# Designed miniproteins, single chains: the designs that were tried, part 105

Each design is a single chain, and the fold is of that chain. pLDDT is the mean over its residues in the fold that is shown.

## One batch from the design tools (miniprotein)

Design m3890
Fold by ESMFold2-Fast:
Structure m3890 (fold): chain A 55 residues (1-55)
Amino acid sequence: MSDEEKYERSKKAGEEYFEKGDYVSAAVGYHEALKIKPDDEEVKKKLEEALSKIP
């Protein structure tokens, strides 16, 4: 799987889990996307938002 495919799948998984309220799985998805694009500020903000909702 290409890096772009990995990025898109990880980002989509993070978004779907976030929508379902599974913030732990959402954070994992966003973190995996950031491993591919570490300077992606949009994904960093989404990760921070997901982490802020975990007690």
Scores: mean pLDDT 81

Design m3891
Fold by ESMFold2-Fast:
Structure m3891 (fold): chain A 68 residues (1-68)
Amino acid sequence: MSAEELIQQAGQAVLDGRPEEALRLLEEAAKLDPESARVALQALARTLEREGRHDLAERARRLAESLK
């Protein structure tokens, strides 16, 4: 599975109401393509923060920061 496929699956997981799965998929994507994964993680963090999922938003933001 490519980073692009993992990022697409993460997007679908968010739409399905599974943000924990989305974060897991982006963690795997980061191992293959850290630049693309970082952008997706930043977008996920913003969405999670708006939804009140602060713990997951912090995890996504921290991972994104580690990829710069």
Scores: mean pLDDT 85

Design m3892
Fold by ESMFold2-Fast:
Structure m3892 (fold): chain A 84 residues (1-84)
Amino acid sequence: LSEEERAAGAATLEAAARAAEATGTPLGKEVARLLREAARALAAGDLERAEELNRRALELASKLPEEDQRKILAAAQAQGDALA
């Protein structure tokens, strides 16, 4: 991954984190925390740590209501589209 690709990925993870935090639930806040840590790891070039944190965030997010899961995914997709 180039520095630009890592920055784009980090921005996408941060958008997803904002959507997770917007759920207002303790679970959503924890998902947001993990996604922000993954974004920082990705920006720093620590791809293994970013992948592990993102995997944990996705596993935890799967326990959220389907509506909240869709909102998080939509936020990530919208950010990805803006970067393309």
Scores: mean pLDDT 82

Design m3893
Fold by ESMFold2-Fast:
Structure m3893 (fold): chain A 58 residues (1-58)
Amino acid sequence: NVELQIQLLEQALAAGAGRAVAREILRQLGVSDEEIERILALPDEEVLARVTALLREA
Protein backbone atom coordinates (compact mmCIF):
# COMPACT_ATOMS: atom_id res chain seq x y z
CA ASN A 1 0.00 0.00 0.00
CA VAL A 2 2.55 2.61 1.14
CA GLU A 3 5.13 1.06 -1.26
CA LEU A 4 2.68 1.35 -4.19
CA GLN A 5 2.08 5.05 -3.39
CA ILE A 6 5.85 5.67 -3.26
CA GLN A 7 6.34 3.88 -6.62
CA LEU A 8 3.50 5.91 -8.17
CA LEU A 9 5.07 9.16 -6.91
CA GLU A 10 8.53 8.16 -8.24
CA GLN A 11 7.05 7.40 -11.69
CA ALA A 12 5.02 10.64 -11.68
CA LEU A 13 8.09 12.72 -10.75
CA ALA A 14 10.07 11.12 -13.60
CA ALA A 15 7.19 12.04 -15.97
CA GLY A 16 7.03 15.68 -14.77
CA ALA A 17 3.66 15.18 -13.01
CA GLY A 18 4.95 14.53 -9.50
CA ARG A 19 3.58 17.62 -7.77
CA ALA A 20 -0.06 16.77 -8.57
CA VAL A 21 0.40 13.23 -7.20
CA ALA A 22 2.32 14.45 -4.12
CA ARG A 23 -0.38 17.06 -3.36
CA GLU A 24 -3.11 14.39 -3.40
CA ILE A 25 -1.12 12.02 -1.14
CA LEU A 26 -0.34 14.83 1.34
CA ARG A 27 -3.99 15.97 1.34
CA GLN A 28 -5.14 12.39 2.14
CA LEU A 29 -2.61 12.28 5.03
CA GLY A 30 -4.22 15.41 6.53
CA VAL A 31 -1.24 17.72 5.92
CA SER A 32 -2.23 21.42 6.01
CA ASP A 33 -2.50 23.39 2.75
CA GLU A 34 0.35 25.68 3.91
CA GLU A 35 2.68 22.72 4.62
CA ILE A 36 1.71 21.02 1.30
CA GLU A 37 2.69 24.13 -0.70
CA ARG A 38 5.94 24.42 1.32
CA ILE A 39 6.85 20.79 0.52
CA LEU A 40 5.90 21.14 -3.17
CA ALA A 41 8.25 24.16 -3.50
CA LEU A 42 11.21 21.82 -2.79
CA PRO A 43 13.26 20.03 -5.51
CA ASP A 44 11.80 16.71 -6.76
CA GLU A 45 14.23 14.58 -4.69
CA GLU A 46 13.24 16.41 -1.49
CA VAL A 47 9.52 16.19 -2.32
CA LEU A 48 9.92 12.40 -2.72
CA ALA A 49 11.87 12.11 0.57
CA ARG A 50 9.36 14.21 2.58
CA VAL A 51 6.26 12.45 1.18
CA THR A 52 7.90 9.02 1.74
CA ALA A 53 8.71 9.90 5.38
CA LEU A 54 5.14 11.13 6.02
CA LEU A 55 3.62 8.00 4.43
CA ARG A 56 5.79 5.76 6.65
CA GLU A 57 4.80 7.78 9.77
CA ALA A 58 1.08 7.46 8.97
Scores: mean pLDDT 83

Design m3894
Fold by ESMFold2-Fast:
Structure m3894 (fold): chain A 78 residues (1-78)
Amino acid sequence: DPVQLAQQGGKAIVDLVLEQGKKLGAPEAGKKVAEKVDQQSKQLAQQAQQNGWSNDQVLAQLAKLASEALDELDKEAS
């Protein structure tokens, strides 16, 4: 289910960002980026449903979201 995949993947990225924020000594930056990821993953799930995306398409979008989130976290933590 692409919608469930988007929801589960989004949660995994939120958890990743929160843990990376703690590791960088910037838990507040981690929380800020995680909140953006949560919002973006909800939008991704809605887009997956509306556009009839495949699991592969959802995974590609989740990979982009994770990459962008980690880049943003590095900027916020610096």
Scores: mean pLDDT 86

Design m3895
Fold by ESMFold2-Fast:
Structure m3895 (fold): chain A 56 residues (1-56)
Amino acid sequence: EVEELIAQLKDADPMVRLRAVVELGEIGDPRAREALREALSDADPTVRLFAAGVLR
């Protein structure tokens, strides 16, 4: 579910956040757009990189 994935974008574990970014990108739901934009400024550089790739 998109809402669960959006919640996972704020998880303490960067691995969980990374998976959420990838899955939200595959779904392409516009509701996820804003959450993915937040991930562009994530603390983890790998999460930021994947968020940028997904939003392209």
Scores: mean pLDDT 81

Design m3896
Fold by ESMFold2-Fast:
Structure m3896 (fold): chain A 92 residues (1-92)
Amino acid sequence: GRAMAEELADFLIEVQKEGAEIEVEVEGGTVRITIKGLSVIQITGLALWLIGKGLEGLEVEIKIEGDTLNITIGGLSPEDAQFIKDKIEASK
């Protein structure tokens, strides 16, 4: 729901303000997030939060590829998926 979308967007905006490079792509109810420059603490916190959201019904996949963290989140409404992208882009 919107509250989960707001929590995710706010967390990612904080990560971006701390120097991480974040790119977001939206396809319907799926959000694909590419992150570079995360610290171990940020990776751990994000992973634990996303695991919790997966248990609440979101489809969450996390992949680490070299220096890049790829996150795919499904099970969102298309409006909530677009909200996440728009809020992150507006923070750049």
Scores: mean pLDDT 76

Design m3897
Fold by ESMFold2-Fast:
Structure m3897 (fold): chain A 96 residues (1-96)
Amino acid sequence: DPERMLEALERALQRAIDAKDPFEQDVWLALALIVYAVGKLSLPKLDPDTAKEFLERAHELFEEAANRARQAGKDPQLVADIEAAAKDSRELLEKL
């Protein structure tokens, strides 16, 4: 349902904006971009190149978030989860 995907994106973007920790902002923004890209690919008349651009940006943001989390001494499991999300976004991009 494209309307629910857009509502989910708007909520993810609002959470990223409201976050006081720059690390949290990067993670939520990357998630918002992935949700947006998946939503666009699910629509019957959209340009896949736009979805690729959003997935590539999401990958870059996840890698930056993981780097910041490591530098801040965050939980190693959290860093691993963010790195897994970066890998998944790259694998989705490769399938397009």
Scores: mean pLDDT 74

Design m3898
Fold by ESMFold2-Fast:
Structure m3898 (fold): chain A 72 residues (1-72)
Amino acid sequence: MEEDIAALRELADEYLKNKDPVTLAAIGLVAAGITLELKSDEAAKISNEFVKAVLAGDREKAEELIDRLEKL
């Protein structure tokens, strides 16, 4: 899980810079994997809000949500 959180941070940084749809797909897969591993409704909600923040280009919100997900 810690490696997956680190991967989410790197992928979010890349997508915010390049807007590459392949990077966005990778973000979705890693976020889904974390949600499945945690088996938590809270993790699912945070993951969904994180993807929305990344799509909106809100770097601060994305980092906040990753930090919240890491603490679960």
Scores: mean pLDDT 80

Design m3899
Fold by ESMFold2-Fast:
Structure m3899 (fold): chain A 143 residues (1-143)
Amino acid sequence: MTPEELALIGLAMRFSDHFARGLDRLREWIARNGLTPEQLEDILRGLDLIEEEKIKAGEDPIIVAVQRAILKLILALLSEAPEEVIQAARDELRAALLAAGLSPAEVEAFLAELERLVATGADEDQVRAFLNALMRRIQAARR
């Protein structure tokens, strides 16, 4: 891994860590540091590198794809990306959730809830509850 790739991973990990601590805290971090187009591209590249490293480490590619797609949609929503970019991120998360074994109705429910959490600036407990509910459902669907 190059020093440049390590820096990209570090930025994407900070974004992910702030999300895990709440969308309220993630919004505050973005407000303090900004989200330039270059930083958006760097976070996206970092998320791709994290996916590759997790898969190499033996993590489930389906679970890793879901995690990456969630972070990409959050990034698109918080950066107020063009509707076409937001829609592409929604479509990627739909595809990942369907591949994880969720029904179309469950996929739409989780998408709506994630967007609600972003819109309301959900705290750490709400984000944790959402992620735990999603992971339990994916585990049940893949039995």
Scores: mean pLDDT 86

Design m3901
Fold by ESMFold2-Fast:
Structure m3901 (fold): chain A 72 residues (1-72)
Amino acid sequence: PPSEEELEAEVEISLLIMRASVYRLAGDYRAAAEEYREAARLLRERFPDDPEAQEEARRLEELARELEELAR
């Protein structure tokens, strides 16, 4: 089973992604991009040796960039 530290990080990341989704639905693409970038930062920081987590962080960073373009 996941460690307490892993579960804590996963919950925080999930909440950031959920907030980003709420901002997207509200049309606030800039706020959504900021939440996705923070989620990606935590994935890189908390799971540096997990290739799947690093790939997910990259995808969230790409999504944030696309949303930033839409906000312009």
Scores: mean pLDDT 85

Design m3902
Fold by ESMFold2-Fast:
Structure m3902 (fold): chain A 100 residues (1-100)
Amino acid sequence: MADEVDAEALALVKAGKADEAVELVLEYLREQGEELSELEREALLELAKALAAQIAGDEAAFREHARRYVELLLELGLLRDRAEGEARIAAGLAAAKAAA
């Protein structure tokens, strides 16, 4: 089940349908009884949108969603510091430019 959902979500992201990919993942997690905090759900949403923008070569959208994701990771204590987050954003922007 998880591998099928992951494959479908990735196909949607590659097709530029980030919102549909996010809905699919959130619905699957809900069906499995996995309780995500509000911050964790927001982080998943921003990550999926950033990945979709990166694949599409949309630097502006990638920057917006990647920064929101970094802020949420800092709030969750899952990121060491803001400098690490900014470095990851810079790498993602370079990848988005290469995709375009």
Scores: mean pLDDT 73

Design m3903
Fold by ESMFold2-Fast:
Formats: C-alpha cells, sequence, structure tokens
Structure m3903 (fold): chain A 58 residues (1-58)
C-alpha cells in the first residue's frame, strides 16, 4: 500500500493496542511493538528525506 495508507493503518493499530493495553495477549503485545517500530522507521525516513531536500534547496 502507499506510505500514507500504511502510516494511517499503523497508527490505528497502535491506538487500538493502547486502548486495550491491559487485556493484550503476548502475541498482540509483539504486534504492537512491531507496529511502533515500523511507524518510527517510516517517520525517521521522512524526516531524513525532508532534511536532505532542505539542504539541497539552501
Amino acid sequence: MEEEERVAELKKKIEWYKKNKDSLTPEQKAEYQKAVDELRSILEERIKRNEELKKLTE
């Protein structure tokens, strides 16, 4: 899927896990951590890309 759709899907899953944190299975906790790590990776790449574009424009 497109990056925007993937970010939105990950955010929805993370919010769902946060709301149900006390009742999560070990498998759901692992999926939550994976979703957080994937979202972080995507956001870090976006920041890095934006910084590179800024440097090239200056």
Scores: mean pLDDT 76

Design m3904
Fold by ESMFold2-Fast:
Structure m3904 (fold): chain A 73 residues (1-73)
Amino acid sequence: MTPEERRYKILAEASLGIARIRLYIMKKAGESKEKILEELEKIREKMKPILEKISKEDQEKIEKEFEELLKEA
């Protein structure tokens, strides 16, 4: 893994972590499912250019974990 790929992998994992924290906070705040999905989708859009910089295996793993977060909304 190049230093560049490693940075993008860390950024992608950090973005996924932010998405998890946001889901938790919004659910505890009583936000609607629709509003939660909107905010998570905004994070997903911001992650796309980062995911394109990492390996296909790492991209698929992170994308799968994000799909699971969307199911929890």
Scores: mean pLDDT 84

Design m3905
Fold by ESMFold2-Fast:
Structure m3905 (fold): chain A 80 residues (1-80)
Amino acid sequence: SAAEKQKLLQKAKDYKEQAEGLEEVLKEVSEDLKKAAEEAYKKSKKEGEEIEKKRKEAEKGYKKKIEELKKKAEELEAKA
């Protein structure tokens, strides 16, 4: 029915909005850690590299969550 299709599309939209929210968070976290790494590099190459590693790990974790949410949205849109 049209009502069932609308419910699936709304849930898909909710997952897309969650993914977009995480993309914004990732951008902020990545920029903050980049600045922190630049400041740390002024004092110690090792400390800068450790923060850069944390940035890459955060990016990987957020990207995985974003992809999972986008995939859930696509699956719901396909059922609609």
Scores: mean pLDDT 87

Design m3906
Fold by ESMFold2-Fast:
Formats: sequence, C-alpha cells, structure tokens
Structure m3906 (fold): chain A 72 residues (1-72)
Amino acid sequence: MKEEAIEQVEKAIEALKKGDEDTALEHLHAAAELSEDPEAREQLVKAAAALSKGDKEKAIEYAEKAKEILEK
C-alpha cells in the first residue's frame, strides 16, 4: 500500500540521519518492495546504492525523491 511505502521511506531517512546504515538499508528495501511506482522504486534502489558507497547525503536525497513521487 502507498502509505506503508511512504512510512518505510520516512523510517529510512530517519535512520540515515542518525547514522544507522543497517536499519536505513532494511527500510529502503522494504519501501522498494511495497512501492508499486517504478520511478519511486528506481530512486529507492539508487538510495541503497549511494548508501553502500558511503554517500549518506545522496542516499537521503534519493530517498526524499522517492517519497515525493509516492506522495503524488
């Protein structure tokens, strides 16, 4: 459901801001699985990839972009 996907993205962003990379990655994967929008899923995959490279700032950017797409 769209609302559940948004909730997972919000939890991922919160975890990213706290520096909890493992929790953030878990919520990013959950959000991608719950997201029916292919564009939102692409942004969530990019967020996870940025996080795996240590680019927390880009991971947050992509996650926020996914949230914006899902809120439409």
Scores: mean pLDDT 83

Design m3907
Fold by ESMFold2-Fast:
Structure m3907 (fold): chain A 76 residues (1-76)
Amino acid sequence: VDELVAEAREKAAEAARAAEAGDKEKAAELLEKAAELLKEAVRALAEAGKLTKEQEEELIKKLEEVKKEDIKTVLE
């Protein structure tokens, strides 16, 4: 789980660098990947008994709302 969260942070940092360079498409792609890694971390926490199934479903739903199109709009 910690490894997945660390990888997600790394992807977010790469996205910030891409956005600074003006590559909004790459930045959005990297942020979408970070959200996918966070979904895996949420599932792993539920498997470990640290989250209820309801908490898992709620967090996954929120992370699924992170879409490449919406990220590109924010980066304008």
Scores: mean pLDDT 72

Design m3908
Fold by ESMFold2-Fast:
Structure m3908 (fold): chain A 76 residues (1-76)
Amino acid sequence: SMLEAELRSIEFSERVLNGDFDGALEMLEKVRKLTEEEKEELRKKLEELHKKVLESEYEKLKKEIEKKKKEIEELL
């Protein structure tokens, strides 16, 4: 079912977002057996992706803080 595939994709993304890389890899292994080398490579890619997401949100939060600070300074 396409819906089941989509739900698994969402669950995989959720595990990656939460930093559960081992859980994400287990989901992939249920579809296809992974070699130890493939698991190591994929884990590194997932860790890099997670880091980029954290850096993206950090920059958004930083910009929001800077914007609010400027708005307050203009009122003082």
Scores: mean pLDDT 71

Design m3909
Fold by ESMFold2-Fast:
Structure m3909 (fold): chain A 65 residues (1-65)
Amino acid sequence: SNADKANQYGTLGQILFSEGRYEEAVKYYEKALEYLEKAKEELDDSTYNRAKENLEKMIKEAKEK
């Protein structure tokens, strides 16, 4: 599902971030956000908003490194 893909790309982004691979982390966090948007109708508002906020925060942090 789109929600599963969002979670998988988000997890990969987190792993890359922890390894100091910030440009690659941004790429996969952006993929996670793309699939999260496609999963919007599958998720409740609280789950969607929390996931979106977390991904946007991580993208910002990775770009500031």
Scores: mean pLDDT 86

Design m3910
Fold by ESMFold2-Fast:
Structure m3910 (fold): chain A 58 residues (1-58)
Amino acid sequence: SPLDKFIAALAEQDPAAAEAVRKAYQEGKSLTEMFAEAALASGDEGTRKAAENILKKK
């Protein structure tokens, strides 16, 4: 599926973000939540803070 290809491509650049997306998908989370979980696992502090704000509002 397109999602499986995306996760595989993401794993080559950021294995932690790819793992977070995979777990969120297995838990039945929305695409927005999967992207937020990937951002939260990111090495960039600004991206992590943005993801926390998105998740906190839910």
Scores: mean pLDDT 71

Design m3911
Fold by ESMFold2-Fast:
Structure m3911 (fold): chain A 55 residues (1-55)
Amino acid sequence: SSSLEQQLQQQIDAALQQLRDDLISRGVPQEEIDKTLEEVRAFLEKLKAQKLAES
């Protein structure tokens, strides 16, 4: 449902925000942060699609 999709998207956005903040605090270079966030986002989007298909 659209509400489940919105909830999952908010959780993904929050997780990526926390990851970005953690990587920044650890002094990771911006290019590496951007690459890591893109890879993690792609993985989480696949999990979201799977959860929506299981609904």
Scores: mean pLDDT 84

Design m3912
Fold by ESMFold2-Fast:
Structure m3912 (fold): chain A 87 residues (1-87)
Amino acid sequence: SLEELVKEAEQELKKRRTELNIKLQDHAYELSLEFQKKEVKTPEELEKRYQEFLDKLNAYRDSMNTELKKFEEELKKKIEEAQKALE
């Protein structure tokens, strides 16, 4: 039924969100370790390194958000195609 397809889509989306959140947390942790590991000689170097950390984290987060949005659109298309096939 269409209701079953919607529920399955919601479950798949929830699973994908969880997987992407775990990946983001893991990546943030790895970047944090990289930030802490590198030698800092001046306040300007610290600020630059922190900005690089934020830029990398934001780029990764944006990439994950883009993947999630694409996945949501694919699920929506499948539901719409199923609706058209039934009616």
Scores: mean pLDDT 81

Design m3913
Fold by ESMFold2-Fast:
Formats: structure tokens, sequence, C-alpha cells
Structure m3913 (fold): chain A 60 residues (1-60)
């Protein structure tokens, strides 16, 4: 399993990112705490894409 934690500029952005991750892998475990999103996914192509998305959004 891969776990990534990222913070966002607003609660709306955090929720949007969480929904995008769930859209890529509906089996992803996503926790939103204020502006912080924690994603845990299996080691597969969809999970890797979801992790890469969260990391990219965290880098912006």
Amino acid sequence: AITVTSSFGSIQQAIGAALMVMGLDPNASVTVDGTTVTVTVPDNAAGSAAVDLVKALSAD
C-alpha cells in the first residue's frame, strides 16, 4: 500500500482532490481533515496514478 498526505489552500480544493482520487481508484482510502488529504491506495496502476495526482497537487 502507498500512503500520501498533502495540504491544500482551501477545504474545497481538498475535497476536490479527494473526489478526483476516488474517481481514479474507488478502492482508495481517503481521509480529509480540514485542508489536509491523506490517501492510502494499493500498489497498482490506478493507485499509483492517484498518488501521483496528490503529489502533483501538493507541489503546486
Scores: mean pLDDT 73

Design m3914
Fold by ESMFold2-Fast:
Structure m3914 (fold): chain A 62 residues (1-62)
Amino acid sequence: MEEILEEIRKAIEDAKSLAEAVKKADEVIEKNLDKIKSLEELYELRMEAMDIAYEIVEEREK
């Protein structure tokens, strides 16, 4: 999970919008579906990815 989160952070660091950040995070998650063992883990990962995306984009606005 941590490895996937690190890849997500890396992928979205250059995102210019929340929509772009979410799209990039989803692409990373899809590439790593084989490493995600449960629906609960997938759900938690997506929620954490959204939080990271929001934080990065909000920081750039101010």
Scores: mean pLDDT 75

Design m3915
Fold by ESMFold2-Fast:
Structure m3915 (fold): chain A 78 residues (1-78)
Amino acid sequence: MLSELLRLALKYVKDPELKKKIQETIAKIESGELSFTEALRLAVDLLNELLKDPEVRQFIENDEKARKAAALLGFFEI
C-alpha cells in the first residue's frame, strides 16, 4: 500500500525535486532496502509534503483507495 499510494500521488506532483525523492523512496521500498518502520516514516514525511499541494490533497480526498491508505497513516478519518 505505501509504494502504491506514493506512485498514485506521483502523477500529481509538479515539483521535480519532490518527484525524484518520491521515486527514489518507492524504489527503496520495493527493493527491500528499507525496513517497514523506515519506509513508513519516509512515506509519512513525503505525504506531509505532498498534502501542501491543493491538487494532490484533493486527489487523495476523492480517491477511495488513496484516502483509506492516507487514513491508515493518520492523515484522514476513515
Scores: mean pLDDT 70

Design m3916
Fold by ESMFold2-Fast:
Structure m3916 (fold): chain A 56 residues (1-56)
Amino acid sequence: MMSEVRQLVLEGASLAVQAMHYYVEYRITGDEEAKRKADELQRELDRVAEEVRRAA
């Protein structure tokens, strides 16, 4: 259980970094597709965070 929670936390961190990358790209370029990708990654991050909360 603890090892699985750690893996989910690491996956969440990776998703957060990717979401930040696309959001920054959107802020610089105004590309709505980059914003959409950032929003999708944020929703995936929320799912992982919920799994961590349930496992804890």
Scores: mean pLDDT 79

Design m3917
Fold by ESMFold2-Fast:
Structure m3917 (fold): chain A 61 residues (1-61)
Amino acid sequence: AMNPEAVTLAEKAKAAGDRYRELGLNEQAAQAYDHSARFYEQAGLPEKAEEFRKRAEEARK
């Protein structure tokens, strides 16, 4: 089942992660992407959640 509130929170976390990455704040970007993944999981979107877990890992490189 889709949870629109959780999707909105995931999108806000993604936007924060993208902004942190633009600023070179890789640790904070990874943390924001991890939050996005958790919200997508709560929204019932496990594929999106896994995608953002990978983005968090990439940001830490």
Scores: mean pLDDT 84

Design m3918
Fold by ESMFold2-Fast:
Parts: C-alpha cells; sequence; structure tokens
Structure m3918 (fold): chain A 67 residues (1-67)
C-alpha cells in the first residue's frame, strides 16, 4: 500500500494517516488468512482508506483557510 498523499499532510495528520494505513494493512492480512470473512473485512478496509482520504482533505482545507 503506497500513500504518496501522506507526504502532503502536516506532521500531526500524517501520523494519524499512518495509523489508519496500518489498520488497513492488518485487515488485508485477515482477509488473506480467513477468506470466509472477506466480505466483512472489505468494509473495514474501505473505512480505513476513507479515513486517510478524509485526513488529507481536511489538511488541504486547513491550509487554504490559513493561506
Amino acid sequence: MKMEILEELPEEKREEAEEAKREAEEALREMRENPENVAREIGRVLRGIGDVVDLYLKARREERERA
């Protein structure tokens, strides 16, 4: 999982995004180990990715407001 988007985040938001990324990677491992639960884990992975995107969008909005 590559998140170039993390390079544009403020340091504080970047740490939060890295935590979300780690959680998503753990969910992917669970999907590989337990295919029967794939559908359930897909929802969890999508939420993790959504959190990272949300953090990026919030950081960009904050930069615009300060600029």
Scores: mean pLDDT 66

Design m3919
Fold by ESMFold2-Fast:
Structure m3919 (fold): chain A 57 residues (1-57)
Amino acid sequence: MAEGELVRKLAEAQEAVEKGDLEKMEEYTEEGAEIPETRESARGARETFVKQYEQKK
C-alpha cells in the first residue's frame, strides 16, 4: 500500500524532470521519502532523477 503511493509520487517526479522542473521533481520525491517503509527507495530514485535532469541539460 505505501509502495503504491511512492510509485505515484515518483511518476510525478519523472514527469517534472521531463518538463525541466527540478524544483517540482524534488518536491514529489521528498513527499515519497516521508513514507517510512519506502524512504530508502525514494532517496535512490531522487538521485537517479537528478542525474537524468543534469544529463538532459
Scores: mean pLDDT 67

Design m3920
Fold by ESMFold2-Fast:
Structure m3920 (fold): chain A 64 residues (1-64)
Amino acid sequence: MEHLEKGRKALEEGNYEEAKEHFEKAIEEEPSVEALSGLSEAYEELGDEEKAREYREKARELEE
């Protein structure tokens, strides 16, 4: 919960590397669509399109 909130705040503030770290910790503790989608967005903003796509797909699989 706490890492998910910090990740979203960092993403909104443009701190993409910090957002990535928080979303990674959130996923490690409890995988969720929100955390996986946030990590995908952080990777997209950092220019890592391959990882962004990977986590976007994982979020969809978890949603189903």
Scores: mean pLDDT 82

Design m3921
Fold by ESMFold2-Fast:
Structure m3921 (fold): chain A 84 residues (1-84)
Amino acid sequence: SKDSEQAKKLIEEARRYLDEGDYEKALEYAKKALEYAKKAGDWELVAEALGEMAGAYFGLGDDEKGQQYARQMQQAYEEAKARS
């Protein structure tokens, strides 16, 4: 869908900003990706967006939020698996 393609593009941008060390932009793009992934109803993309948010929070030194979003990522992957 258009929403799933937009989510994938935003996940790729978030990952690029993580690689560049721009954790604030990585978080911004990952949050936008999560919105589109939810609209698409694609639990695998929801998990990927949550994973990029976790990475961004760890990069910012917020280990508590990093762990929180990493757990949400794992839950979203389990939901995706249950629906396959």
Scores: mean pLDDT 90

Design m3922
Fold by ESMFold2-Fast:
Structure m3922 (fold): chain A 68 residues (1-68)
Amino acid sequence: SLVEQAEEYAKKAIEAKKKGDMETAKEYARKFGKLASEAGRNDLLREASEKLNDKEIEDELILGAVEA
């Protein structure tokens, strides 16, 4: 499902940020944002934004969401 794939991308973005891999974190955040927005899950967008807690990664998440 879109939700399951979005959650997997969110998890990968968080793990990449934790490891300092900012480019990978931004890539997965953008993919997550698009799928979560397409699924209509604004709650997932908010939760992931709070967990990521980084403006550059959050900007990519928002770009993905608006592309949906």
Scores: mean pLDDT 84

Design m3923
Fold by ESMFold2-Fast:
Structure m3923 (fold): chain A 84 residues (1-84)
Amino acid sequence: SMKEQLLEEAKKLIEEGDKLYAEGQKLIEEGNLKEAAEKFRKAGEKYKKAGELLKEAGGDPSEFSAAYIRGAGAYAEAELLERK
């Protein structure tokens, strides 16, 4: 169904966001702060889109809220790194 397709796409976006977030953390360890900020910003975009799709699909409020929180956190980390 259309709702199942939205849920699957949201799950894929969360997995992509998690991968980008992990890459950002590794780049911080390597001292590549600018590239880390770009990864966190991209992760935030993925999480935000996942939250939108979960909400549209009528998904669990705890799941789309978690996606939005993860997105906000990733954006905040990117902004802090960009100030350095």
Scores: mean pLDDT 87

Design m3924
Fold by ESMFold2-Fast:
Structure m3924 (fold): chain A 86 residues (1-86)
Amino acid sequence: DELEKKKAYYEERIKKDPNDAVAYGGLGAVLAQQGKLDEALEYYKKAIELNPNFAPAYENLGKVLEQQGKYEEAKKYYEKAKELAP
């Protein structure tokens, strides 16, 4: 229920500002916690598209890929996150 409330909060932010990269990142995190890994990846990728310097989105994208067993892809996103926030 708390995850559903957070999801609604970020969805409302996106409705008010479709360029809110942080809100897309937040929605991705909620979806990942719900086990909706493919949807989480879509939202993290959108966050990166809107803000290519948003280090937390790269780190979280890596974590989701790691959960899917895509370790090689996850490593690339972790390296990018480290470059942005050394």
Scores: mean pLDDT 87

Design m3925
Fold by ESMFold2-Fast:
Structure m3925 (fold): chain A 55 residues (1-55)
Amino acid sequence: MSEEELERMTENAAKAAAELGADYEGALKGAREGVLRGSGHTSAGLQGALEGGGV
């Protein structure tokens, strides 16, 4: 996965989590960790974003 692709997936997951009430800064950190752990799966990114954002 490219750095640009990772950045895009992380930001999209964090934005989706923020719409559900998550803290955006925490969601960004959680999303990046989730995407990396989930081998680029968008669902793993969203899961990480929700956890990092406190939802």
Scores: mean pLDDT 75

Design m3926
Fold by ESMFold2-Fast:
Structure m3926 (fold): chain A 69 residues (1-69)
Amino acid sequence: VDEAEVLLALGAMYLSLGKIAYKRGDKETALEMYEKALELFRQALELDPDNEVARRGIEEAEKLIKELK
């Protein structure tokens, strides 16, 4: 198991948890989950700079964070 693959999986999990929290009206938890996802995707991109999944994850997380403000 590659470290980058684990970070991508965790990032996707935190994005999903954030979306669930947002649907429940918990914007604070949603923001925290999206920020954790963003950090994990950035770490994955640092390990694999050409990883398109990590780049898309970063873009989605940043967009979701902006939508909460």
Scores: mean pLDDT 85

Design m3927
Fold by ESMFold2-Fast:
Structure m3927 (fold): chain A 70 residues (1-70)
Amino acid sequence: SMEAIELLEKAIEAVKKGDIETAIELIEKALTVQRNATAEAALHDLKTHPEADREKIIKGLEVAIEELKK
């Protein structure tokens, strides 16, 4: 859905700014709109090691957006 995609795009920007709390909230909202396993995995990484896996988390969210466009 477009709503889930927009929420995940905002989450990527929050991660890039180091706003982890906002990123978590946005991903959780996106998952409520439309479930996606890739986004759930990125949320788990963000909650456990946001600083170590920043690029992995961003890439995971980008993949989730592409999956939601299908």
Scores: mean pLDDT 87

